# Designed miniproteins, single chains: the designs that were tried, part 43

Each design is a single chain, and the fold is of that chain. pLDDT is the mean over its residues in the fold that is shown.

## One batch from the design tools (miniprotein)

Design m1580
Fold by ESMFold2-Fast:
Structure m1580 (fold): chain A 70 residues (1-70)
Amino acid sequence: MTLEFTVNDDAEAVAAGRAVNEALVAAGAKSARITAGDTVLVARDANQAGAAAVTLGSEHPGATVTVEQL
């Protein structure tokens, strides 16, 4: 599973992080890679992935945030 979104503000980042958490929980995912710009984070569960997506989206407004199930 791969999710991509562009975040322009903190509200969009929070919404995207929630969507990432829900999608990974539904998929039964155990880990994910989150990428924005040149920053890469690895999350061990859906909660960590959602939080990482919020953080990277907020830190990189206008960048494409990619979430890949590992």
Scores: mean pLDDT 79

Design m1581
Fold by ESMFold2-Fast:
Structure m1581 (fold): chain A 59 residues (1-59)
Amino acid sequence: GLSVEEITRLIGEILRLIGEIYELELKLKKETNEEEKERIEKEIKELEERLKELLEKLK
């Protein structure tokens, strides 16, 4: 099993990624430039993939 220190670190990384995804989703909702929308959508997908990997480590 994971140590308290490892769990704390993983939770910190998960919270950071959730915050980054949230900010990008807010930016995407307000964005009108198509090239920037595509860039933001790609970045969100990459962060969501990393989040899934970290969540899997907690199982």
Scores: mean pLDDT 85

Design m1582
Fold by ESMFold2-Fast:
Structure m1582 (fold): chain A 84 residues (1-84)
Amino acid sequence: LQEEIDAGVAAIAAAVALTLIKRQGKAPSPEFLRKLVELAEKYPEVRPMALEVLDAVIANKDKMTPEEVALAEEGRARLEALLA
């Protein structure tokens, strides 16, 4: 139950973040990116959406802080390893 709720909230948050990144070119906070990667590691259902968010941050790296880009690149690599 709590795990399903956490995964569902993460999915909604990722969808909102993805829209804002694509429209505004601004990443969610570094704390959000760390939490999203943690949830995607724990819940396989979140991984595709998390990867889309991380890819969008990397694609817009000129508009992001160095910390946000580094977190997205590290998160991307970590989640890719889990998909292998």
Scores: mean pLDDT 75

Design m1583
Fold by ESMFold2-Fast:
Structure m1583 (fold): chain A 63 residues (1-63)
Amino acid sequence: SMLPKEKARELAGKQFEAAGDDEEAGARIAKGALKSGLSKEEVLELARKYGGEGAVKGAEKAI
């Protein structure tokens, strides 16, 4: 089952905000967002906009 792209973006943004500096959480969120149909560029944009430094680092390693 695929989430609508708008909902996938909203969910990923909220998850990155909640992850803060958690690198492991950032990596898991990034992988989930990619599976939901978001591009690598969109995932990194959301991580950088909403996540902390650790979550961004985790996302960059996961994609």
Scores: mean pLDDT 84

Design m1584
Fold by ESMFold2-Fast:
Structure m1584 (fold): chain A 95 residues (1-95)
Amino acid sequence: MQQGIDLLNQGFKDFQQQDFDSAIQHFNQALSLLPDDSLERGRALALLGSAYFQLQDFDTAIRNFSQARDIFLSLGDDRSARGVDAALRFVQSQL
């Protein structure tokens, strides 16, 4: 759990520095350690969607945002689910 959260935080720092390849690597490592039903897993998937969007891999971005949405909805986190829905609509508008 803590190791997964630490990797998620490192990936976020990489993302803020525009090191999207490093961010993706750290987020994927975080996903391997985070439970399937966790809020942190949803956040990692949403951040992966954002990273792939920045790399213009829109199909992969949509898949990651969709998985994040499903997790947030399953957890009752309507605010995070709405945020991901807005991101999905924005990415789809670029197609």
Scores: mean pLDDT 87

Design m1585
Fold by ESMFold2-Fast:
Structure m1585 (fold): chain A 74 residues (1-74)
Amino acid sequence: EETLRKAQETAAKLVRAVKAGNVDEAKSYADELAKLPGVTKEQAEEIKKNAEAGDYEGVLLAATRAVKNAMDAA
């Protein structure tokens, strides 16, 4: 439960940062997601690449997948 909540909160902050054009904050939140059980470094790197490209939809999909993996690992 706590891991799922952390994943959802971090993903929400990540999405907010990308919408604001705050790529550095988005990358930081991707790294925070990678600290959670079930989230891989590869997923964090994918989120960072999408954030750098300004691909909001790509960030949302990758973050959603990371949250699902964290939920499955919890």
Scores: mean pLDDT 78

Design m1586
Fold by ESMFold2-Fast:
Structure m1586 (fold): chain A 75 residues (1-75)
Amino acid sequence: MDTILRAIGLTLRAIGLLLDAEEALKKGDYEKAIKLAKEAIKLGEELKKLGFDKLAEKIIKEAKKLLEQAKKGLE
């Protein structure tokens, strides 16, 4: 079932992006953290389209939190 394999792949990519964004934020690389967080949001939206709403919501919330923190650091 391609949908489940796609969802697994998107989830692993999103988790990787969230971890990389958090690390970039800790290092003060706010522009990189913003880029990675936005990419994680896009992957969360793709998961939502595949019907994985609860998982997508968690990913998007974490990504938005990191994005907000990074934007505050850039200002």
Scores: mean pLDDT 85

Design m1587
Fold by ESMFold2-Fast:
Structure m1587 (fold): chain A 73 residues (1-73)
Amino acid sequence: ELKEKMKKVVEEAIKKLREKGDESGAEALEKALEQGEKEGIEMMKVAAYGASQALYRLGDKELGKKAKELAEK
């Protein structure tokens, strides 16, 4: 399920941001995830794209690429 895969990658990005102490980044992705759950798949793609950008910034290229591929699907 595409929505569940995007949700999982956003949740992983939130966890990694918190582990690094980026509470503001984690909160922003949590809000994007909540909007995706409420407003449907196009908003979930926005959350997944945000997760991709955060993951690339954190140096997690493999997970960042997966998040981007899910957002572009």
Scores: mean pLDDT 81

Design m1588
Fold by ESMFold2-Fast:
Structure m1588 (fold): chain A 72 residues (1-72)
Amino acid sequence: DLKKEIEELRKRIKELEEKAGDNKQALNWLRSAEEMVKKAEEALKAGDENTARNNIEQAKFYIDLAEEEIKK
């Protein structure tokens, strides 16, 4: 369920924003992830599941970058 995946990504981004604090690089990656989640949501509403999946994968990529940055 792509809608459920989008909701889970939004929750994960929010949790990471709390953990990032003042880490500007991590916050930049999380902003990119939010943009990809928004694009995935818009694509899903338009019925374009393939574009939604691609944007979900990009969001996951940026979330992973933010997690690595927070661990530094």
Scores: mean pLDDT 86

Design m1589
Fold by ESMFold2-Fast:
Structure m1589 (fold): chain A 71 residues (1-71)
Amino acid sequence: IPSAEEMDERASPEDIARLRELALEAERARAAGDEERAAELEVEAVRLALRAAGASEEEIAAAEEKTRAAL
């Protein structure tokens, strides 16, 4: 996953704001004990970050699967 500094070069401010929102939602889900929802929000954040960075759909799918496997 690209750092915030690397994302600033390619991502729009709107994409960065949405990534932050997804991260906060995932944190809230974890705090509530909803690990399934937290996992889906993390996958969504990875998907959005990679799209914003210009990754291919195949690269996004591979990262999504790897993220799910790590959870």
Scores: mean pLDDT 73

Design m1590
Fold by ESMFold2-Fast:
Structure m1590 (fold): chain A 72 residues (1-72)
Amino acid sequence: SEALAAEAEARVQQALEDLRDPTRRARGLRLAQEMLDLGDGLQKTNPGLGEGIRRAVGLALAHAAEERARAA
């Protein structure tokens, strides 16, 4: 559904913001895992949305890791 897609997008953005903040990184990792689990759970009912969520989470994790590597 359009509403589910919008909510998922907002939660992935929240995970990225949490991952970028050293004080909220643990929360960001937990939220990222929750979104990956949601994406997996959608595999049979909405595989396109599930794959989109997993890809977006993967990109958010990679981006945050690159930012941390540059800061080190």
Scores: mean pLDDT 83

Design m1591
Fold by ESMFold2-Fast:
Structure m1591 (fold): chain A 57 residues (1-57)
Amino acid sequence: TLAPGTYDVKDLVLQNPQLKGFVGSPEAPSSLTIDELNEQIKKGLLHYNGRTVTIVE
């Protein structure tokens, strides 16, 4: 189970081969709940703002 904290986007993508891609966007949230992260992974595309994603409870 992924604990709350700040993670590098590259590491998240590498550990989740079901992701079809990733998109950097200045308008994307820099923080996600675990449920929101799992939904992004399920859809196969991770949106992020910058180099890291902060996972909150």
Scores: mean pLDDT 64

Design m1592
Fold by ESMFold2-Fast:
Structure m1592 (fold): chain A 106 residues (1-106)
Amino acid sequence: MAAIAVELLEVRVEGDRLTAKVKVTNTGDQPLTDIRVRLVDEQGRVLAEAESTAPLAPGETQTFELVGDVSDLPPGTHRLGVFVEATAADGTRVGAASEPVDVEVP
């Protein structure tokens, strides 16, 4: 069964710069390719993204560093989440979402 998991390890906002560390794990029994990681706000706006062209084997983990800009966000608390998508060897598309994290934008 194709399966993927995602964990948001760290989110940092420094001025207008956003940095996030995201852990992606292949929890299934098929290799995954075309891995896409997106950090989104409460409105579904993509603030940062990363992609991998390297295949992720069953049980393997990859850490992604996302860099984005929050200058277009109003100051205050924003709820950010991470979504991951990938394609299994049989063509099945898999996805996962992290628990959202509240982040303060200056």
Scores: mean pLDDT 82

Design m1593
Fold by ESMFold2-Fast:
Structure m1593 (fold): chain A 65 residues (1-65)
Amino acid sequence: MDVEYYIELGKKAFEEGDYERAALYYYFALLEEPDNEEIHKNYAEAVEKLKELYPDRKIAEPPPL
């Protein structure tokens, strides 16, 4: 299925400051292409932003693919 759809939604959410939603969409993209380093990087950046904004909260990470 078209991974570009999830990447586009993730980027849009990231631009809107909704890093939790951005991370979710990038995670769906990783399910489609688990070996794609660029998607891993985008996902990591979204999670890092969440940790910066909410340092007292634990952010759930997806299991290794």
Scores: mean pLDDT 74

Design m1594
Fold by ESMFold2-Fast:
Structure m1594 (fold): chain A 81 residues (1-81)
Amino acid sequence: LSKELQAEVLEALARMYAAIGKLSGDYREAVEQLKKIAEELKAMGAEPKTVIELLRELAELAEKEGDKEAAELAREAIEEL
């Protein structure tokens, strides 16, 4: 895969994991998967902007749904990226 195509695939995977997290309510798993994807994007020199935006959305939703731990994990991931 070209570097550009690899980044597109990783962004698509991030969107899928975020959607699954919202649908299932398993925000912790979604945050953990998005963090890994963002780290892979950074390792290849790509900007993880899309993943950071998804993490912010998951943090807000998790907080609203009472999943404080997942919300804190998402905020921590954003600070590390």
Scores: mean pLDDT 84

Design m1595
Fold by ESMFold2-Fast:
Structure m1595 (fold): chain A 95 residues (1-95)
Amino acid sequence: MEELEKKINELVLKIQKIIEEHEEDPQKASTKMAALTALVSGILFAAKLGDKEAVKEELEQLRELIEELQKEHPEKKEELEKLLKELEELAEKLA
């Protein structure tokens, strides 16, 4: 329960690190990190309410963000895919 939230936060930090290290445009980096933080906060809030539909909707938006990052940073495509899959699995277990 609390351990699942901690794991989700650890995965988010790994994605943020990829954005910070590979995005040369500070404005784009800031926008993507803000979007990531908002989506993950939405997932955690929806999960605490037991709102599986809201969790699914937020995860779909998160997937779109990760797919955009994979297009811009092909060298991180596999790492981002693994992080997204782990995040989706943990979010499903929380809901």
Scores: mean pLDDT 79

Design m1596
Fold by ESMFold2-Fast:
Structure m1596 (fold): chain A 91 residues (1-91)
Amino acid sequence: EVEELIEQLKSPDPKVREEAARKLGEIGDPRAVEPLVDALENDPSPVVRKAAAEALILMSEDNEEVKEIIKKLLPEVKNKDVKDFLERLLE
């Protein structure tokens, strides 16, 4: 279930968060976009941030709903590298 995986992105275990990000990317449900952008920007684990980035790449391929959510989130993204990454997904 997508909501359960979104909750697992907040797990104290980085392995659980990494696996949740990967599974959310494979499912491609637009509800996961905002949680994955948050994980990409704020997760303390580099491997979890990488999994979130890979999930967002996969989800943005041929999905206009995902791209529209990313566009709406861009003004709220504070990290320049994350913002630049997300802008490239919209090209």
Scores: mean pLDDT 88

Design m1597
Fold by ESMFold2-Fast:
Structure m1597 (fold): chain A 98 residues (1-98)
Amino acid sequence: EKKVLEEVIKRFPYFADAWRELGNLYLKEEKYDEAIKYYEKAIRVNPNDAQAHLNLGKAYYKKGDYEKAIEYFQRALDIDPSNEEAKKLLEEAKKKLE
């Protein structure tokens, strides 16, 4: 899994999907700082990757950084207004700041 994605990134460093998938693996392992690092690389390569913005927001949410989570959920929604998961997570993050 990670080893295959690291090989893809080494050969194709501008393939944003590989950076996002590596971020996804670290997010699942609850390694939020590593997940953030790889999602930031994905967004740098492809700024319109709504899924990368959504998952970067999830990583910040899990770290308790609700203000940054809101920013990235909003950016994901700006890119893909039909994303129901982004809408729900945005509301949940805003509620945490009450």
Scores: mean pLDDT 85

Design m1598
Fold by ESMFold2-Fast:
Structure m1598 (fold): chain A 68 residues (1-68)
Amino acid sequence: AKLSPAEALARIRALLAEAERAVRAGDLETAQRLMAEARKVYESVDASPEQEAEIEALERRILGLLLA
C-alpha cells in the first residue's frame, strides 16, 4: 500500500535525520543508503508543493554536509 503524503514526509524526515547523524559520525555508506531509501519513499507519493520544498531543503542540508 502507498503511504499518505503526510506519512511519507514523516518517514523521509526520519531517514534524512539518520543520514545527517551518519555523516557526522563519518559513516558515509550508511548516509548514502538512508538517502537512497528516502528518495524511494519520495518517488512513491504525490507530494504538495510545500511538502516538496521541505524535502528539497532536507536533502540540500545533507548534501552540504557530504560535500563539506
Scores: mean pLDDT 76

Design m1599
Fold by ESMFold2-Fast:
Structure m1599 (fold): chain A 57 residues (1-57)
Amino acid sequence: DAEAKLAAAQKAIAEAKAGLEYLGTSNERLDLPLSLPAQLEATIAAAQAELAAIAAA
């Protein structure tokens, strides 16, 4: 269970970071909902909190 959550959190962080990098390198972000970067940052923050909770447990 914890191992699966760790793997899922790491995958979510990697995918969200890749999405943010893509948005940072293209003008397409101007045509995207303003919530998209915020959602990706929230996903990274939530996944990092999950990793910290797993490490503390």
Scores: mean pLDDT 69

Design m1600
Fold by ESMFold2-Fast:
Structure m1600 (fold): chain A 86 residues (1-86)
Amino acid sequence: AEALLQEARRHLEEAARALEEGDLETALRHVERAARLFEEAGAYGLAAAAYEEAARLAEELGDLERAAELRERAREMREKFREAAA
């Protein structure tokens, strides 16, 4: 789990750099990768937040189908997070 969380953090750092440069497509790829790594690690709250951010970036790029898929994944992560909470 720790190795996945560290890799996810590195991807979020790369996404932040891409956003500073205005490269939304590169930022989206890194945020989406971070979301998948958080999901694999069982960090469902972090995965949900990352999938929501990825969906927002996809909408800004005009990729509405990708945005919808990412929002559905975020919803699934929120459900898993709530299940773990009791």
Scores: mean pLDDT 87

Design m1601
Fold by ESMFold2-Fast:
Structure m1601 (fold): chain A 84 residues (1-84)
Amino acid sequence: MEEEFQRAAEEAVRALKEGIEEMKKLLSDPNASKEEIKRKILQLYALKAVAEALRPFASPELQREIDELVKEADKLIEEGEKKL
């Protein structure tokens, strides 16, 4: 069970990192539509929620990474919302 939750937390971190990278690309793209930005904001909220839910089951190193990624996601969501 613990190993399964650790793997789930690692996958959540991977997904959140990918979502963050995609959001950075959208925010730097002058041709990005408001609808694309809205969809990415919703995706980041979902990915963030999954990572936060799995945080108690993650290693201390992974917990620190989750905390950093959550802060980065929050900043990107705020930046995205300002463009809507």
Scores: mean pLDDT 85

Design m1602
Fold by ESMFold2-Fast:
Parts: C-alpha cells; structure tokens; sequence
Structure m1602 (fold): chain A 74 residues (1-74)
C-alpha cells in the first residue's frame, strides 16, 4: 500500500498537483484517507481528466487518469 501511495504522489507531482507538499508528505496524506475519500478523489481526478481532454491537453489528462487508478487501488 505505501509503495502504491508513493507512486500516486509521484504522479501527482508530475501533474503539478503538489503545491508546497513533498512526495513523502503527499504519500502519508493518501495513506490517511478513508476508502470513501479515496473514491471521491479518484472521481474528481477523472472529471478533471475529461475536461483536460476536451481542452486538448491529452498528456495531462492521461496522467490524471493513471493517478485516479492508483488512488482507487489504495
């Protein structure tokens, strides 16, 4: 689980979502979330990915979709 959280935090950093937070700190935050909170986060990330695809940002959309998969797997 921790390795998966760290990978999710790394993708979040690549997507520019970790404003001021380290990868280690973000991974600990993900591990502290409930299953309901993780599911809500994954749904939000998928919604953002759909908006980015509509705007033509396919690369960032793909990164957010992968991040959502990792968050749901936690």
Amino acid sequence: RRALAREAARLAAEAGLLSGISIEEAAEELLALSEEELARMAATLRGLAEKLEAAGDLEKAATLRRLAELVEAL
Scores: mean pLDDT 79

Design m1603
Fold by ESMFold2-Fast:
Structure m1603 (fold): chain A 67 residues (1-67)
Amino acid sequence: DEEFKKMVELVRKLIEEKDVEAMKKLVDEIQKKREAEPELAELLLKAVEEVHKSLTEEELKELSEFE
């Protein structure tokens, strides 16, 4: 659970900073880990989902344009 909490905090920080490059890097990390370490990829995806659930409408709009 400690690892999950750290990941959630990391993702939240990246979104707050509007760091598009870091967000893209995070997506690349998830894809890479899905092939090599599916358990860690699942944990990272859950962290992203948890942050997504806490985002404001404005933040969600920015992310949808990036995706």
Scores: mean pLDDT 66

Design m1604
Fold by ESMFold2-Fast:
Structure m1604 (fold): chain A 120 residues (1-120)
Amino acid sequence: MVVLTESGGGTFKEGSSVTLSGKMTGPLEDVVSVSWWRQAPGKGPELIASISLITGKTSFAKSVEGRATISYDKAKGTSYLNLSNLKVEDTATYYWVAYVLKDGVLSLVEGDGVQLTVVA
């Protein structure tokens, strides 16, 4: 069974930095990309960061560009999202999504999410 676990959430001051981590248990060799999504209260889900494990290419939403980094440790099955210069608008539930390609079938594995609260 594949399980995704996110950690590193909590309450942080505006202007600080946070590292969120997502860990996958299961067949790591089939993971082709990972992404971080967030959903703020009253808003739809937003893709904020992604990394392709095929090309190594990263992408970021304009809302976090210049403040975010994404990485993936393939041996550990762990992704890290670093957010610097936190804003109160970064308050959201953050989700890690692993894209798994096996036998020509693409599957998405999602975690339950971790809450980040940013206070002034």
Scores: mean pLDDT 81

Design m1605
Fold by ESMFold2-Fast:
Structure m1605 (fold): chain A 75 residues (1-75)
Amino acid sequence: MSLEERALALIAELKRLLGEARDAGLVSQEQYDRAVALLDETEALIRAGKLSDEEIQGLIASLERLIALLREKLA
């Protein structure tokens, strides 16, 4: 799997978990909308090839951390 494919998969997973957190009342609709908008912008940058491999690696690390934290909150 490429770095781009990995980052896009993590963005999709984070969006799914954010939806679950919203449905559980852990985040507001406004917080959800803002987070999804930022993830959509990040996805567009990846697809446009505007991020270096180093930037994508840093993004992957950040996404994995956020996913872990959100999974803990939903447990």
Scores: mean pLDDT 87

Design m1606
Fold by ESMFold2-Fast:
Structure m1606 (fold): chain A 94 residues (1-94)
Amino acid sequence: MKELREEGRKLISEGVGYTILGIGHGLDGDEKLRTESFLEAAKKYVEAGEIYKKLGDYDSATEMYETALKILESEPGAPASEIAEVRKKLAEAK
C-alpha cells in the first residue's frame, strides 16, 4: 500500500513536469512538442488514476482522470480516441 501510493505521487509529479514542458513549448511556438508533452502529461495522470483505483481510492482516481481529460480537451492536437478512453475511465471510477 505505502509503495503504491508513493508510485502514484511520482506519476503525478511526472504529469506536472510534462505539463510545464508543454506550456514552455507552446510559448516557443513549437506546436508538435507542446502536443507531445501534454499527451505524456495526460498519460501520467491516467496511470496515477489506475494506481489510486487499485488502492480503492476512487476519489483520487476520479481527480486524476478529470485532470487528464482537461489537459486533452484543451489541446487541439489530442486524438479523439484518447479523450474517449479517459472519459470511459472517469465514468467507471464513479
Scores: mean pLDDT 84

Design m1607
Fold by ESMFold2-Fast:
Structure m1607 (fold): chain A 85 residues (1-85)
Amino acid sequence: SKLEEAEKLEEEANRLAQEGDALLPAALAGDAAAAERAVALYREAARLYREALELLKSLDDPSLTPRIAALAIRIAGLEFNVELL
């Protein structure tokens, strides 16, 4: 189902974002390789969250509004981290 597809996209995006977060201290300390890897991970995570967001929105289910809002916040946070690096 679209709901199960969105869940899988969110799980993969969460994993990638966590990998990026693990690199963030080294990246901020001036490790260029860590910064490049973190940016790539955050961009891919944001892409997957956007795909999940569009799937959830396509269901037109008001009960999903909090989950959609949470995904939008996560995307914004990842985009902020990319701009920071």
Scores: mean pLDDT 91

Design m1608
Fold by ESMFold2-Fast:
Structure m1608 (fold): chain A 95 residues (1-95)
Amino acid sequence: SGARIKEAREKIEELIKKLEKTNDIQQQQLIVAEILGILQDEVDYYIKNGGSAAQKQEIIKLIDETEEKVSKIVPPDLQQEVRDQVAQLKQRINS
């Protein structure tokens, strides 16, 4: 998953740059949904296919770094939605 996690990280960084330039709340919600979808795909892939403890920690790190960066950009209501979705993803990968 080294190549896979790198691709996910690169796509998320591109979406975060787009999010920083977006001043419309509906467009921000769509970009955030796309970012969360990428994180969900990585969690789902790990659960379905298995992986090492190191791969799990890389996914958790990507989730944490993404939450921190997105939360600095978006309004409070969308910050709470991101936190709730991230908590669910962490619960699923740690189950």
Scores: mean pLDDT 89

Design m1609
Fold by ESMFold2-Fast:
Structure m1609 (fold): chain A 77 residues (1-77)
Amino acid sequence: MREERVLELAREAQAAIEAGDWERARRLALEGARLTEDLRLRAVFLGAAAQAARRLGREEEAAELEARARELAAEAA
């Protein structure tokens, strides 16, 4: 089920962040953002992906992801 996959991706992304595996965290967070129908949860995933991208030195990507996360958070309000 889609919701089960989204929750699994959230758990795996968090574990990757805690392990310092920023490439894995970025990929998992972006997949979660793509899969979820929840605008607020999508914003959270994009924020996590931005954090991981910044730690990988991908500053332009991180800024773009942060901007999208802010837009989605405003829509979800």
Scores: mean pLDDT 84

Design m1610
Fold by ESMFold2-Fast:
Structure m1610 (fold): chain A 81 residues (1-81)
Amino acid sequence: GLAEARRELERLYEEAREIIEQIRRETDLLRLIGLALRAIGIEFDAELLKKRYPELAALADRVLELAREAIELAMEKIRSL
């Protein structure tokens, strides 16, 4: 239901924040790839929740913004290795 979807988006938001912090500290290529893949998974889940619960679009958009930031940061860091 809507309440469960909101809690899931809030969980995904916190997970995306933690992934960004991990990417900033990580220097291993394979671990950076793993973190990028996790962020891609969050983007996929947030997009599905946004489509299913348009009432949560604003929260989903915040999760999507963080997930995309995490992906971009990981890719930039991989390029700098």
Scores: mean pLDDT 91

Design m1611
Fold by ESMFold2-Fast:
Structure m1611 (fold): chain A 61 residues (1-61)
Amino acid sequence: GAETLAVAVADFQGTGPGELSLAKGDVVTVLSVLDADWVEAKSLSTGATGEVPANFLKEVA
């Protein structure tokens, strides 16, 4: 599909503006790859969107 599903492999606390906080095991949709280190993601549990470090996410497939 056009959308990538990913799971947070660790807790991430967004401390900067536009960052999305995730708990380990949270499922997200990857909306956009911003650069090598960061992605724009949407939480499936809350519907919130924000930036997450790419290395904190693992593809579900």
Scores: mean pLDDT 79

Design m1612
Fold by ESMFold2-Fast:
Structure m1612 (fold): chain A 83 residues (1-83)
Amino acid sequence: SAELKKEIEELIEEAKELIEEAKKETDPLKLIGLILRGIGIKFEAELLLKKTDDPELKELAEKAIELAEEAIKVALEKLKTLK
């Protein structure tokens, strides 16, 4: 549905914002918070992926998962390389 597509697109935007926030963040505790937020976005996107048989919506949900995983990776690498 159009509503489901919008929900997935909102998760994509949230994940993109999270990636940019992780790139700028220097506080280790805040980076951990960003990792947890990324896990949450990934979980929501995976749940939506399982609830749809529409190939276009599946592809968008997979993109949201990939972006959430990238946000987690950026925050983890930043946390590992800080100090």
Scores: mean pLDDT 87

Design m1613
Fold by ESMFold2-Fast:
Structure m1613 (fold): chain A 70 residues (1-70)
Amino acid sequence: MTPEEILEKLRRAIEEARRLLEEGKYEKAREIAEEALEFVDLALKVAPPELVPPLERAREEFEELLEQTE
């Protein structure tokens, strides 16, 4: 998976989770956010320095989404 594909996948996951939260589908939104956070954690272990800032931003966004589902 290329760095660009990783960032695009994370962007789509954020958009989908936000849409689910707006629909009141908290359980599904939580599942997506949790899966994406695991993916971000793995990607950060191998990421080049230029990808660290966008990955950390994505992590923060998913953490915020999880807070909204609690």
Scores: mean pLDDT 79

Design m1614
Fold by ESMFold2-Fast:
Structure m1614 (fold): chain A 64 residues (1-64)
Amino acid sequence: MRLVAEDPGGPSAARAAAGQLERDYPDVKATAEGNRIVVEAATPEAAEQAKRDLERGGFRVEEL
C-alpha cells in the first residue's frame, strides 16, 4: 500500500519523520522528497499505523 504525506513545516521535518517511520515500523519504507514523504507499506495494518503517526504529526496524508 502506498501513501503520500506533505509537511507544511518543510523539508527537514519531512526527512526526520521519514527516518523515524522506518525505525519504528520495519514493514514501512519511507522516502523524503522535499516537504513530501512517499510511504510504501507491506500490509494494510502498517499503512494505517504510518498514516495515523503522520496525521498526528500534522502531515496531510493521501492514499494512492
Scores: mean pLDDT 78

Design m1615
Fold by ESMFold2-Fast:
Structure m1615 (fold): chain A 70 residues (1-70)
Amino acid sequence: GMKEEAKKKLEEAIKTLREGGDPKVAIDKVKELKEKGIIDEKVAESIINAIEQGNTAAAIKGLEDVLKEL
C-alpha cells in the first residue's frame, strides 16, 4: 500500500545519504513523499535544506524520525 511504498522510499533515501550517493536522488524521494502528503511540508523542507547544506547526519535523523511515525 501507500504506507509500505513510503517506508521503502524513506529507507532508500536514508541509504543513499549513508552510502554517500547522489544527494539529488535523496532530495527527489523526499519531494515525492511531500507531494503525497506523507511528510509534512515544513519537515520535508528542513530535510531537503539539511541535504543541500551537506548536513547528512541531520538529514538522516529527520528521515528516521518520519519513518518511526509511519
Scores: mean pLDDT 83

